# Designs tried in a protein design run: designed miniproteins, single chains. Part 20

Each design is a single chain, and the fold is of that chain. pLDDT is the mean over its residues in the fold that is shown.

## One batch from the design tools (miniprotein)

Design m703
Fold by ESMFold2-Fast:
Structure m703 (fold): chain A 88 residues (1-88)
Amino acid sequence: SNVLEGLSESESYHLLQRRGEELRRALLEEPERAEEIVAARRRELEELRARLLELARESGGSLAAAEHAMEIVERLLAEPIEEALAEL
């Protein structure tokens, strides 16, 4: 299957959801490191986004599927960071 780093798309989203919860907890526990933590998380999600698009292009995959994956990753980039920062 054309998946990222041996993970299915479903498994990748599950992992990212758990990391979102961990990020929120880390920000609450170490607010002095918020900028560092947020930057690391954003970079991880941006790399995942780029790889999903690249796989879709290489396999001649559906643009609709790539767009849907992008929407999910962009939401994961915005929502958990904004929510976690609001809780600080």
Scores: mean pLDDT 58

Design m704
Fold by ESMFold2-Fast:
Structure m704 (fold): chain A 56 residues (1-56)
Amino acid sequence: SEVAKLAAQYTAERLRAIGDELEAELNPEKREEYLARAEESRREAERLKEELDKLE
């Protein structure tokens, strides 16, 4: 199912962003790198959510 694939990808990107945000807190020396990765994953999640919203 296309809906199921998009939902799984959306969830995976959200979890990736959360993980990178946590790593930014645990590793302050690499904070900027982790936060940049988290932002990229958040943007991808938002894109996937818009795709899901169109399918209902």
Scores: mean pLDDT 86

Design m705
Fold by ESMFold2-Fast:
Structure m705 (fold): chain A 100 residues (1-100)
Amino acid sequence: MDEELLRKAIEEAMNLIELRSKGAPQEKIDEEHKKILEIVREAAERKSPLEAQVFLAAAMAGISGEELRKFRPLASEEARLWIDFFVGENEGEALRRLFE
């Protein structure tokens, strides 16, 4: 179940990257953006052990740190560290804690 959620996050992230690279209509980009945010929400609400990886996939697809920050209250400690890193708030300490 969690592996399926992560797989779906990666697939949608790759699709969003492709849509942006080929200059797809903004409507299609917005639709994929929304799909990724719903996957992020589901991972956070479920307290998934792969939540941090789902957040990372969303960030790699270009979902802003500001949008990811909206899920911070629901996020695991590891996912919160990634959000802090992507937002640029206390990123040196967040990076240290993530890779220690």
Scores: mean pLDDT 73

Design m706
Fold by ESMFold2-Fast:
Structure m706 (fold): chain A 110 residues (1-110)
Amino acid sequence: MRAEEAVKELEERGYIEVKDDGTVKLKKIVSPEAAGALLNAAAAYMTLKYGEARVDAPTASEIERQYAAAKAAGLPPDQYLTPEEEERVLKIAREAYDEAMAALSQRQAA
């Protein structure tokens, strides 16, 4: 999947919001692993597109706390990321990150 297409899919699914200025915002409560993967993928793509990325997200500790609370509440599908959707999101985010980083490396190695 192209990094642009992957980031658009994540935005359309409501996990992230990408602003025209390159600001990336985390929109759903996810695991710390999924949050890291989502933010890294979007930030790498925004850096590729705009030269820099800004992140609007809770701290790692707050993400862990929010996700633990969501798990205790049974992960309601309309509010929180389910385990099945987390696996899908991790795959999309990791593929997008790898592609964006490869493109950035090619640009810097020229």
Scores: mean pLDDT 72

Design m707
Fold by ESMFold2-Fast:
Structure m707 (fold): chain A 60 residues (1-60)
Amino acid sequence: MGLKAVVKEDFKAKSPEELDLKKGEVVEILEVVDDYHVLVRNLETGEEGLVPKRYLEPLK
């Protein structure tokens, strides 16, 4: 299983490739795309998409 992170604040997708996230949801980080974005899977919905790194806190 990949690195897990918790969503720190609600995020609303600005493009079709981005994923809507709610504060407190747990995601799996699938790929680091660039310095600002990661590809994640929402473990509650099963949906995949890009999100800004700043909205995520890695779980230890």
Scores: mean pLDDT 81

Design m708
Fold by ESMFold2-Fast:
Structure m708 (fold): chain A 61 residues (1-61)
Amino acid sequence: MASEEDLREAARSLAAAFGMSEELALEIVRAAQAGDVEKARELASKVLSEEEAERLIEAYS
């Protein structure tokens, strides 16, 4: 189980890498860690291509 601190750190890194808000990045990382792949993909697809969204989910699921 990832801690909330680990999730926030991952979200900050994603936000910086992809130019998205830390809030959006945190929602994506939380959904992926919870195994809610559908929600993570939906959120990621708002700012990333489908291919980038799939790679991100694979990395954090």
Scores: mean pLDDT 76

Design m709
Fold by ESMFold2-Fast:
Structure m709 (fold): chain A 83 residues (1-83)
Amino acid sequence: ELFDKDGDGYITKEEFREVFGKILKEMGVSEEEAEKYLDDLFQRADTDGDGKIDKAELVSIFDFDKDGTVNEEELKRFLELLK
């Protein structure tokens, strides 16, 4: 699983890069574009600049329903649309 429903922990920059880097590559995004996209996303979530992002902050970026969880089905459908 990419994300838990708890939303209590933090995601490190390293974990973020590994997880989303793989997703973007599977979507057909080049390594160079993926790195740029990941840097932009991380900067938006990491307001403290401490190299950590709150799971809740990450969810707010990807959660269209605002229910406090990342909708894995929406992510998966998004990936399917890019095939």
Scores: mean pLDDT 58

Design m710
Fold by ESMFold2-Fast:
Structure m710 (fold): chain A 79 residues (1-79)
Amino acid sequence: GERLARVAEEAARQGVRDARDGVQAGKPNEGALLGGTGAGLAGISAGVAKVSGDEESYERGRRAYDEAKRAADDARKAS
């Protein structure tokens, strides 16, 4: 439930920060890898919520996944 959504959101926020920090440090590939890891964790959490029928946690996890995935893709394009 809400605990799983919070874990996904925290993983995604860390991935977004790591992706941006990597770009600023001149290591966009490292930022993309860390951002992708955060997105993967958020995606797994969203998938579990969907299978459990928890639509609210699924929606939150999906937003977290999309945010981290976008940050990873932006870091990859910066290389």
Scores: mean pLDDT 78

Design m711
Fold by ESMFold2-Fast:
Structure m711 (fold): chain A 57 residues (1-57)
Amino acid sequence: DKKEEAKKYLIKGENAYQAGDNKKAVEYFKKAEELAREAGNEELAKVAREKKEEAEK
């Protein structure tokens, strides 16, 4: 369930990023990374981290 929750926050982050709301995108990607780590999915956590870093540029 935390893995699915992390995926939902990844989608929210991407939607915010595409809308130009980089601040909101970073917050959603941070939440996705936290949830992915709690789920034990380091690959998903890495994806969320990379998307967060891109939104911070």
Scores: mean pLDDT 84

Design m712
Fold by ESMFold2-Fast:
Structure m712 (fold): chain A 67 residues (1-67)
Amino acid sequence: MLEAEVEALEKRLPELLAEIERLDPELAKKVREVLEELKDSSPLERSMALGVVAVAAAVLRVVARKE
């Protein structure tokens, strides 16, 4: 259910963005710019962007733990 997935990601978006900003402020800025460009795009494109943000946060967590 795409709408339920988008809702779950949107609820976590501020937390994920804060985590990315804490680990990589430059990447967080780029992510915010991409999300701003996609705000008027299709729901599918926005849900894909939110999914990428979640993956980026997860990757940064793994990288930070190994440093």
Scores: mean pLDDT 72

Design m713
Fold by ESMFold2-Fast:
Structure m713 (fold): chain A 106 residues (1-106)
Amino acid sequence: DSAALFSALEEWARANGLEVEGEGTTEIVEDPEKGTRTITNRLELYAASPSEDSKKVAEEQRKKAAAEVERRAAAGEPAAFALAKGMSKEGEEAYGFAYYEKTTVA
């Protein structure tokens, strides 16, 4: 799932004028008392050249990214939901991450 998730996020980012910074990261935290596992997938996104063109271009790309993340979250997609919560709406850069909780019987 992580590879498919990062692939989808990378395609979405490029389609929206964003570049992917480095490789995605995955963090796994297990709670043996609850038999739960939390998997956090993070992919950092930034506008390709916001400061070279204009602040307006950077702001429009940020708003477009935020709107798309919110749209996907409204559709109930787990990755989009996590991105919506992780995005900075005030920054000149967009930082997104996706996570989902996988319950494993201990």
Scores: mean pLDDT 52

Design m714
Fold by ESMFold2-Fast:
Structure m714 (fold): chain A 94 residues (1-94)
Amino acid sequence: NPMEEEANRILSRLLREIQKRVGNLRTEQEQLEGLKVELEIAREFIANSDPAEREALRLMLEEELEILETLPQGPVTQARIAMLRELLALIERR
């Protein structure tokens, strides 16, 4: 699906920008603060995204959530799960 492939390329660029800004955070506190930055970037993306970009993001967030729920539940993992659920709710407009 060419539209889905293009949406996934745009989403991949977004993820690279997030990784550039927060990927070097190492302490638990820095990682938790990084999640707040990632949440703000993702909220802005959702607000300005087209339907195909939102659907690509929704699928990616759902896949990441499923993976994270299988991992050991530390503070950073639990905070990331909460962030993903908030973003999914925003996409669904519940």
Scores: mean pLDDT 78

Design m715
Fold by ESMFold2-Fast:
Structure m715 (fold): chain A 78 residues (1-78)
Amino acid sequence: SYEELAKELVAGLDDLDEAAPKKLAEKMIKNGVSEEEAKQLRAKLDKLDKTQKSLLISQFINGMSLEEILAQIDKLLA
């Protein structure tokens, strides 16, 4: 489920609020994020440190598009 995936994505990120998994799941559903896109997002985020991962998840929840988030991750990994 998107809620389980969101919980996995925010696991160990102490900088995010308690509502972050629910907000992230709702954002994925609202934006039509597929399970494959969500897996790709997870795989890329897992290459970042906790601070970078928390920041990008927060930005996505707050309205940044999936394409913009993926582009920011690619810049950080370059």
Scores: mean pLDDT 81

Design m716
Fold by ESMFold2-Fast:
Structure m716 (fold): chain A 55 residues (1-55)
Amino acid sequence: SLTEQLAALPLRPEIIPDANKEVDGLIADNRAANRGEAEQRVIQAYKDNAAAFAP
């Protein structure tokens, strides 16, 4: 799941609710074809910016 994948990264735990809202927003706005695609896009964005979201 999105939550499990993000929790495995060295990121602040408070980002998890915001990441879930971002996934829901991508689906609601038809910016992702499905939830799996939306989750991967959000996870990649956090990975690419991991230093900004460090604990």
Scores: mean pLDDT 82

Design m717
Fold by ESMFold2-Fast:
Structure m717 (fold): chain A 69 residues (1-69)
Amino acid sequence: MKERLQKKIEVLKKEIDTLNEEMARLQARIAASTDPEEQARLQTKLEQVKKSIEKLNAEIDRLKAEIDA
């Protein structure tokens, strides 16, 4: 049971790492872009990535609480 929760946390951490890399790439592209439509699209994607990271962090905290119980 505990090992299952630990594995799930590791998967979520890897997903957050991937999203952090995507967020950094999106921020760099927004800064480099001169196209307002591209900037708007990238900004929308950036906000979705940020929300996903927040949800994953909340899930990790919940799973850690389950392990400690």
Scores: mean pLDDT 83

Design m718
Fold by ESMFold2-Fast:
Structure m718 (fold): chain A 71 residues (1-71)
Amino acid sequence: MLTDEQARRIAVAVLRAAEETGAPLDRVINTVIKHVEEKYGKESAEKVRRAIEELRSLPKEQRDALIAEYL
C-alpha cells in the first residue's frame, strides 16, 4: 500500500504532467488512478485522489511552490 507521502508525490506528478503536456487534467487523473488501483489497490488509489484534491484546493502560488519542492 502507498504511504501518504508516496500518494502526494504521484499527485504532484499528475498535475505537472497535465501542465507540461497540455493534456486534459481529468484524463491524466483517471489514467494514473486506474494504474495505481491495479498495482497498489483501491485504498492507495483513494489516497492519490485525495492528495490531488488537496493540491487543487490550494491557492495557485502555494500549489506551484509545493510542486516545485518535489522537483
Scores: mean pLDDT 80

Design m719
Fold by ESMFold2-Fast:
Structure m719 (fold): chain A 77 residues (1-77)
Amino acid sequence: SEAEELKKKAEELLEKAREAAEKGDTETAQRYIEQASKYALEAAAKLETAGRTDEAQALLEEMSKRIKEVKELIEKN
């Protein structure tokens, strides 16, 4: 589904953000976080429209947690 495709893209971008943050590439990490957030919000909106509200909430909670972890890595570099 389109929501599943967008979720997959958000997850892949967060992995790239983490890798960039670990390498000290703050600018690239922030760019990937921004892109991942946009895809995650779009995926959640599509899940909500489809009546899959629990899945939308779980997605946003997991993405928020992972984004926070990457931002903490950025701050400590």
Scores: mean pLDDT 85

Design m720
Fold by ESMFold2-Fast:
Structure m720 (fold): chain A 55 residues (1-55)
Amino acid sequence: SPAREQLLAENRAAAAELREWLKENPDAPEVIKTLLETTIGSIETLAERIRRRME
């Protein structure tokens, strides 16, 4: 469905933006880096689940 395709694209874009922020902020506190890496992992897991349901 178009809604699932948009949600998949938005989730992947969000993960990419968080990765870019981490690259631009190497001096960020470790707790923030860990939180963002965990969040990226969760977003990517959700994106994969959405992708599988589109097949």
Scores: mean pLDDT 82

Design m721
Fold by ESMFold2-Fast:
Structure m721 (fold): chain A 59 residues (1-59)
Amino acid sequence: LSEEEQARLAAEARAKARELGAEDAEVSVDANGRVVVEVPGSAPLEAQRALAAFTAELN
């Protein structure tokens, strides 16, 4: 993927994390479009599970 496409996917994942209350989550996207979201252990369990499901849908 291009850097522009990677930035778009990262922005979408960050927006989702913020929506779910995990705005401190770290988001990275590789050149193959694989999205990785690291959610801090202090985030609500529901937000952690929702983000895990979201990243599974993208990968």
Scores: mean pLDDT 73

Design m722
Fold by ESMFold2-Fast:
Structure m722 (fold): chain A 59 residues (1-59)
Amino acid sequence: KEEEAEKLLKQGIEAEKKGDYVTAARYFGQAAIKYRSAGKDEEAEKAIQRATDLANKAG
């Protein structure tokens, strides 16, 4: 289950590199949900924080 969260995190990073902050925020948000399901609360919180920051950059 953690592997799926890591894949979503990588997709978010790739979208961010392309300047697609909306798509990046979405992937980080999905990664947070997967981390929480796996019991990785700190990783989930970091992913949520990243998603919020990217959503703010998108406007």
Scores: mean pLDDT 81

Design m723
Fold by ESMFold2-Fast:
Structure m723 (fold): chain A 55 residues (1-55)
Amino acid sequence: SIDDLIEKGKKYEKEGNYEKASKYYSLASNLSNERGDRELEREARKKALESWKKL
């Protein structure tokens, strides 16, 4: 589920694995967009970008 993808993103972010964190947040963002959940899409995309900036 989208929530599982976000939880994996958070887990990798806490581990300092920003590449995996960014990938999971991006997957959550894309799936949220496909489902029409614009707020969740924005939040997940923001987290993906923040993780990517730490690379």
Scores: mean pLDDT 84

Design m724
Fold by ESMFold2-Fast:
Structure m724 (fold): chain A 61 residues (1-61)
Amino acid sequence: GSLLDVEGVGPELAARLLARFGSEEALLAAPEDTIAKFLSTLDLPEEVRQRILAGLRRLRA
């Protein structure tokens, strides 16, 4: 799958994640706490952040 297949991740957020982590592979290899901390800087509701994190876990699986 791609980042765009993750609920809550549109093209803008996908671009921000790729800019921050460098690549999809680097993003999916990053510690979850690091990803969660980055998502918290985007003023997303906690439920949306948890959904995105769960989707990223599934994307790697």
Scores: mean pLDDT 80

Design m725
Fold by ESMFold2-Fast:
Structure m725 (fold): chain A 82 residues (1-82)
Amino acid sequence: SDEDIEKLKKNNLTDEQIANFLFNKAISLTLSQYKDLPITEKLKLANELRELFKEEKYDEIFSRLTPQAKEYLEKALEIKKK
């Protein structure tokens, strides 16, 4: 939420740390839809998304995220590009 972002800023987190928090939230929201998926498969999917993020393949990440998770990735990229 916007209140959570303001709390992170108030606690002296850097823009990079806030962006990483929001990206991890996007991963978490996407993985929450796979309730019956084994933890090993969830970790694999999370790692695949993190590798795409390192490679700046943002379009491929967006194609793999849920609509709500896409909003968190968009916010993360806006903060990271400041």
Scores: mean pLDDT 77

Design m726
Fold by ESMFold2-Fast:
Structure m726 (fold): chain A 86 residues (1-86)
Amino acid sequence: STATFVFKGLDEEGKQIVVRTAQGLREGGLDVQIEVEGDTVTVTLTPATPGGILAMIGAAVELMLKGYRVEGTVDGNTYTITIKPK
């Protein structure tokens, strides 16, 4: 199974948090695809392990703790995380 995480509305610090988390999963041996387009970062996990999913949710929580407003929606295996300024 796969899971796709789409982080929208990221500034440079936000992009670094998401990309760093995804790269850590890749270094841990997961097949992780990372795409950066403007203010959007898309991370695809194959397979969608519980640890991989929790790590990407953890990136969203880190953004919230840094003062970003974070809204999440789920449609099937796609997690859309929208980041809004303070």
Scores: mean pLDDT 86

Design m727
Fold by ESMFold2-Fast:
Parts: C-alpha cells; sequence; structure tokens
Structure m727 (fold): chain A 71 residues (1-71)
C-alpha cells in the first residue's frame, strides 16, 4: 500500500471517529499516525504524492478543528 493510500484510510478512520464522538486520545492517535505517514511521503514521495498528502492533512486538520469546536 502506498503512503498516500494509507493516509486516505487514516482520514476515513478519523472521519468515522469524529462522527462517533470518539475520545480525544483516539483522535490524537489517528492524527499522530497521519503525521508520521505524511512525513514519510514528504521524504520519499513524488510531487504528486506530496500534493495529495497535503490535501489529506488539510482535510484532517479541518475535521479536528470541527471536533475541538464541538468539544
Amino acid sequence: MSGVERMERLLEELRAAVAAGAPEAEIRRIMRELDAVAAEVLATGSDEERRRAAEVMQEANELVAAYEAAR
């Protein structure tokens, strides 16, 4: 599985966790895993993969911001 594919799966996991009202610790775990995979894609990926990684991280950050605003 590519790094980008792993990031997209983690984004869906994050979206489901936010929708389910998962504990903050779980949201933080998913975000840390996303950050780690994003760092690998930035180090080893193509320009296309790096752009897609940035898009996934933007969506993830927006989901976390919405979760934090809702408490």
Scores: mean pLDDT 84

Design m728
Fold by ESMFold2-Fast:
Structure m728 (fold): chain A 68 residues (1-68)
Amino acid sequence: SPVDELVLRATRLLADGKSPEEIYKEVVELAKKYGLSKEDAINAVRRAALSLGQPELADELVKKLEEE
């Protein structure tokens, strides 16, 4: 599904140690391309960080997404 593609992309970017700003830009662009909501993007980022055993990695990204 489009949400699962967003989770996979976010997981890759987080695992690669990309900055929160870079991940935010990529996630927002991909979410727009797939027609996904802000809530879907937040959920995808949270799921990605959890899959890496580091849920705290999503905290800065979720704040950025919530502020838009």
Scores: mean pLDDT 80

Design m729
Fold by ESMFold2-Fast:
Structure m729 (fold): chain A 100 residues (1-100)
Amino acid sequence: SKEERRELVLIGAELSILALAIKLFKDDEEKVEKLLERAKELLKEAIELLEKHDPEAAEELRRLLEKFEEAKEKKDYEKAIEILLEASNLLSRAVEKLAK
């Protein structure tokens, strides 16, 4: 639906903003941890939305979530940033496919 496409667009935008925020606050472990938790929540929400319309994109995003969890556990913030930007790009492509 139009509403679900709009929600995916907003999630993608938030993931990009969170990636920038993590980069800016990487020396503040407490802030970064909160930003990472918010990103994880958004990734899970996007997966749930994509399951209904693009199961292949949902599965690709699940693999990105798994890599994101690993990066978070290792405190590999540069890798976490890369994954969030990749997820944002995936959501942009999925939204283009839903353009009806």
Scores: mean pLDDT 87

Design m730
Fold by ESMFold2-Fast:
Structure m730 (fold): chain A 84 residues (1-84)
Amino acid sequence: MEEEIDAEVKEALALIYDYLGKQAFERGDFKEAAEWYEKAAELYRSVPGGEEKARQAYLNASIAYEKAGDTEKAEEMRKKAEEL
């Protein structure tokens, strides 16, 4: 019961983080955007049925890390998306 409520709360929080990532990305704050997208992806991955949303968030994080010049983190995020 709390586990079910916790999963819904995690998905809601992931949506907020995804929105914050999008806002930072639009401002050109690519490192900040990448960090928010990564947090969103981790939360989506932790909830049942969240794999596709997690994949999309990891891909967004990868693009943001690449634009921030963090090629290592960009590759890490791409691999996490591919594993889903």
Scores: mean pLDDT 84

Design m731
Fold by ESMFold2-Fast:
Parts: structure tokens; C-alpha cells; sequence
Structure m731 (fold): chain A 75 residues (1-75)
């Protein structure tokens, strides 16, 4: 169903956004480039402002775990 597909894509995107943000913190990608990628993904998935904000909030909640894993693996 579309709802299940949307939810699965949303979860994958939230994780990708968290990884992208940690990549910015590690200096692997610029904040401007990260924003452009986020905007493109939102447009392609047809996310409205509320959906994007919820997704970014989910990414922020994942951020400490992703940051720790990437720092531990890449440091």
C-alpha cells in the first residue's frame, strides 16, 4: 500500500538525514550542500512542510546514535 511504502521511505529518509547531518559535523559535506539534498528529497517525495519537519525531528532523535556510530567507526 502507498501508506506502508511512504512510511518505509520516511524511515529510510530520516536515517539518511541523520547520517547527512553527521557528515556535515565531520566536515565531509557542507551545510549548504546538505540543505540542497534535503530539499530535493522532500520535493521528489512530495513532502509538505509539516511532513519534512517531522522527518527532521526524527533525524534529530537519531542523531546521537548515528554520531556515536560514525565517530567510533571513522575516528
Amino acid sequence: SEARRREELRRQLALSLAVLRVGVELGLISEEEARELIEQAAKELGLDEEELEELLREAEELLPEVREKLARSAA
Scores: mean pLDDT 76

Design m732
Fold by ESMFold2-Fast:
Structure m732 (fold): chain A 86 residues (1-86)
Amino acid sequence: SMDEEELRELERRLRELRKRLREALRKKDVETVEEIIRELEELRRRAERIYEETTDEEIKERARRLILEIDIEIGLARIELAVRKL
């Protein structure tokens, strides 16, 4: 389905962003961390749209899990950013 294909792409993108975020945090690259947070926020909006629009219960549950994983990554990145600015 189109929703399943889009969801797979979002899941792939989260894995890529997660790897780039870990590298940026290791290098203490604040600008890159902020950019990745913005990309994660966009990814979250797309996942939320799938969650709201899908009629498939399995796809809905996968989208919900993806949103949760993104929220955790944003939260952890924001904490790291706050600690490094203080």
Scores: mean pLDDT 87

Design m733
Fold by ESMFold2-Fast:
Structure m733 (fold): chain A 57 residues (1-57)
Amino acid sequence: TRDRILAAAEALFAERPGREVSMREIAEAAGVSLGTLYRHFPDKEALERALLARHLA
């Protein structure tokens, strides 16, 4: 789900800069297809914005 994707992205971004983390790697870490990832986050910028909002919460 959306939360699994955000958790996977946050873990990967902790290991290296977000710009170096691919959408494919995030999808694989979250256990979802790349298509499912793009369904929730149409681009990497949307995913990064969602992570910032979640981090501030």
Scores: mean pLDDT 75

Design m734
Fold by ESMFold2-Fast:
Structure m734 (fold): chain A 92 residues (1-92)
Amino acid sequence: MSVEELAEKEAPELLERMRELIERLRESKDVEEAKKLLDEFEALALVALLSPKYREEVLRLLVEAYTIASESPDKELAEWAKEQAKRYQELL
């Protein structure tokens, strides 16, 4: 079984976990918690992106997660997140 085939099989579960992390990110008011949630989200996204079938949906979730983080009261996190959201949007 190829890594791509394994990623395709696991992608639906990873996408559900990513959506759960987005909801936690929306509710988070702590910068350090938001960074940890984004790190976990990106790790799941990198695995799911190995499946060409789910690429567009994963990229849309990446844009959504970083767009939420871009609304952070922490200027450094917000500016970095805006740049990440733009980069992933350009891959769509």
Scores: mean pLDDT 82

Design m735
Fold by ESMFold2-Fast:
Structure m735 (fold): chain A 101 residues (1-101)
Amino acid sequence: MTEEERKLLEEAQKLLTKAASEAVDIVGPEGATRALRIALELLRKNPYPTPEQIEEALVAAGFDPETARKVAEILAPALNKYVELARKAGRSLEDIVPPPA
């Protein structure tokens, strides 16, 4: 891995950490972990999920619609940038999506 690739992965990780922290303020730590897991699972079907797609998945998982929308608006841009940075660093989507829990 080059130093440039390492820096891209570090930026990607910081973006996810920041988005997760913002989600914690809305849904708490367990809710944020569950929301992030659901959003990351959407990457298996679509590498660039929209806020609406994340919101629908969260509502289907039992989140309140207003809460799901706020969380989706935080997670969607962070995940899109995370995927872009990870791909530039030579990582496949299969390498960056955690196994289902």
Scores: mean pLDDT 78

Design m736
Fold by ESMFold2-Fast:
Structure m736 (fold): chain A 78 residues (1-78)
Amino acid sequence: MEDSEKAWEYLQQALAALAAGDEEKAKELAEKAAEYAKKAKDGSTLASIADLYEKLGDYEKAKELKELAEKLGGTSIL
């Protein structure tokens, strides 16, 4: 599904930005990844995005996405 593919693509870009030290860009890309993952109901990608938000210090967003991922039967793939 295209939405799931876009979610994963934005997640990869967000991880690359975080690795480069660009937290602002990583957060923007993570937000886009979360939108597409929610549309796709992709629990595994949502769990991975939640892990990324924890690394960014956004614990509230991470918790919301983790709860949604658990309901969809997903686990972090990172």
Scores: mean pLDDT 81

Design m737
Fold by ESMFold2-Fast:
Order: sequence, then structure tokens, then C-alpha cells
Structure m737 (fold): chain A 56 residues (1-56)
Amino acid sequence: LSDEELEQLTNKMIEQAKENTKKELAKTKDPKKQALLQGILDGVIQIAEAVTKLSK
């Protein structure tokens, strides 16, 4: 995959992961599980940002 194609693919996957994680986070009342889900969301965002930096 080219860097541009990798960035586009990663962005699509990240959008889906964000929505799914946000939906689960909204349904979850357990603070421990909320912290884990937030960590996953933050990790997904960091990967997107890293890919966009490389594509410049």
C-alpha cells in the first residue's frame, strides 16, 4: 500500500472504531470499563495522527 492509501484506509477504520467505542462507552456504567474504552479510543486517535504525519 502507498502512504496515501494507508492513510485513507486507516482513517476509515478509525471512524468506525470511534463510533463503536463511543457507543459502548455510552452504554457502560462501570468506571473501570469506561477507562479501558477511553484508552482504546485514545490509542486509535494516536494511530490516525501518526499515519497523517507520515503521509506529509
Scores: mean pLDDT 76

Design m738
Fold by ESMFold2-Fast:
Structure m738 (fold): chain A 74 residues (1-74)
Amino acid sequence: SELVARAVAHVLLGIGYELEGDLEGAAEAYERAAEAYREAGDEVGALRAEAKAAELRGDLERAEELRREAERLE
């Protein structure tokens, strides 16, 4: 799936930014991954990617809420 491949590419970019200490770049990459996962119909993947982006931005409450939603759907 092209949309899943795009989501995975954005996740890999996010990991790369995290390893370099660029938390803002990482958060943006994970937000792009969430968009691609949602377009692909993978709501669990989208919620997990959004949760990671929220965590990287310091919004731990939103990250926890999004992870609970993903767990409920899985």
Scores: mean pLDDT 88

Design m739
Fold by ESMFold2-Fast:
Structure m739 (fold): chain A 55 residues (1-55)
Amino acid sequence: SKEEIRRELLVTLLRAAAESSRFLAERAEKNGKLELAERLREAARELEERAEELE
């Protein structure tokens, strides 16, 4: 159904966004932007939680 396809796409996008946020957090930390790195890690955790809720 369209609903199933939409849910699978959303889960995939949420997980991709979480991975990207973690990658950006590592780059921010290497550049001394510690507060930004922490916020990006928090965002990644929230995105993963949202993906788990949809499964």
Scores: mean pLDDT 88

Design m740
Fold by ESMFold2-Fast:
Structure m740 (fold): chain A 69 residues (1-69)
Amino acid sequence: MLQEHVQKARDAIVAGDLETAYEHALEAAKILSEEFGKLSDEELKELAKKIVKVIQHAIADSAALAAQR
């Protein structure tokens, strides 16, 4: 399921395991490709990188909000 792979990618990023995060992001990209149109291998890699970056930014934003007073 897409949500499960996104969640596992997030957990891997928090743990500092970027390789595992990228693997789960790539699986999420494949699921999105199947639902919204077949992407090339290169497009899947780019989408996976974007997914990891978006999750990293979301984690950073959440940490910043938690640090606000």
Scores: mean pLDDT 76

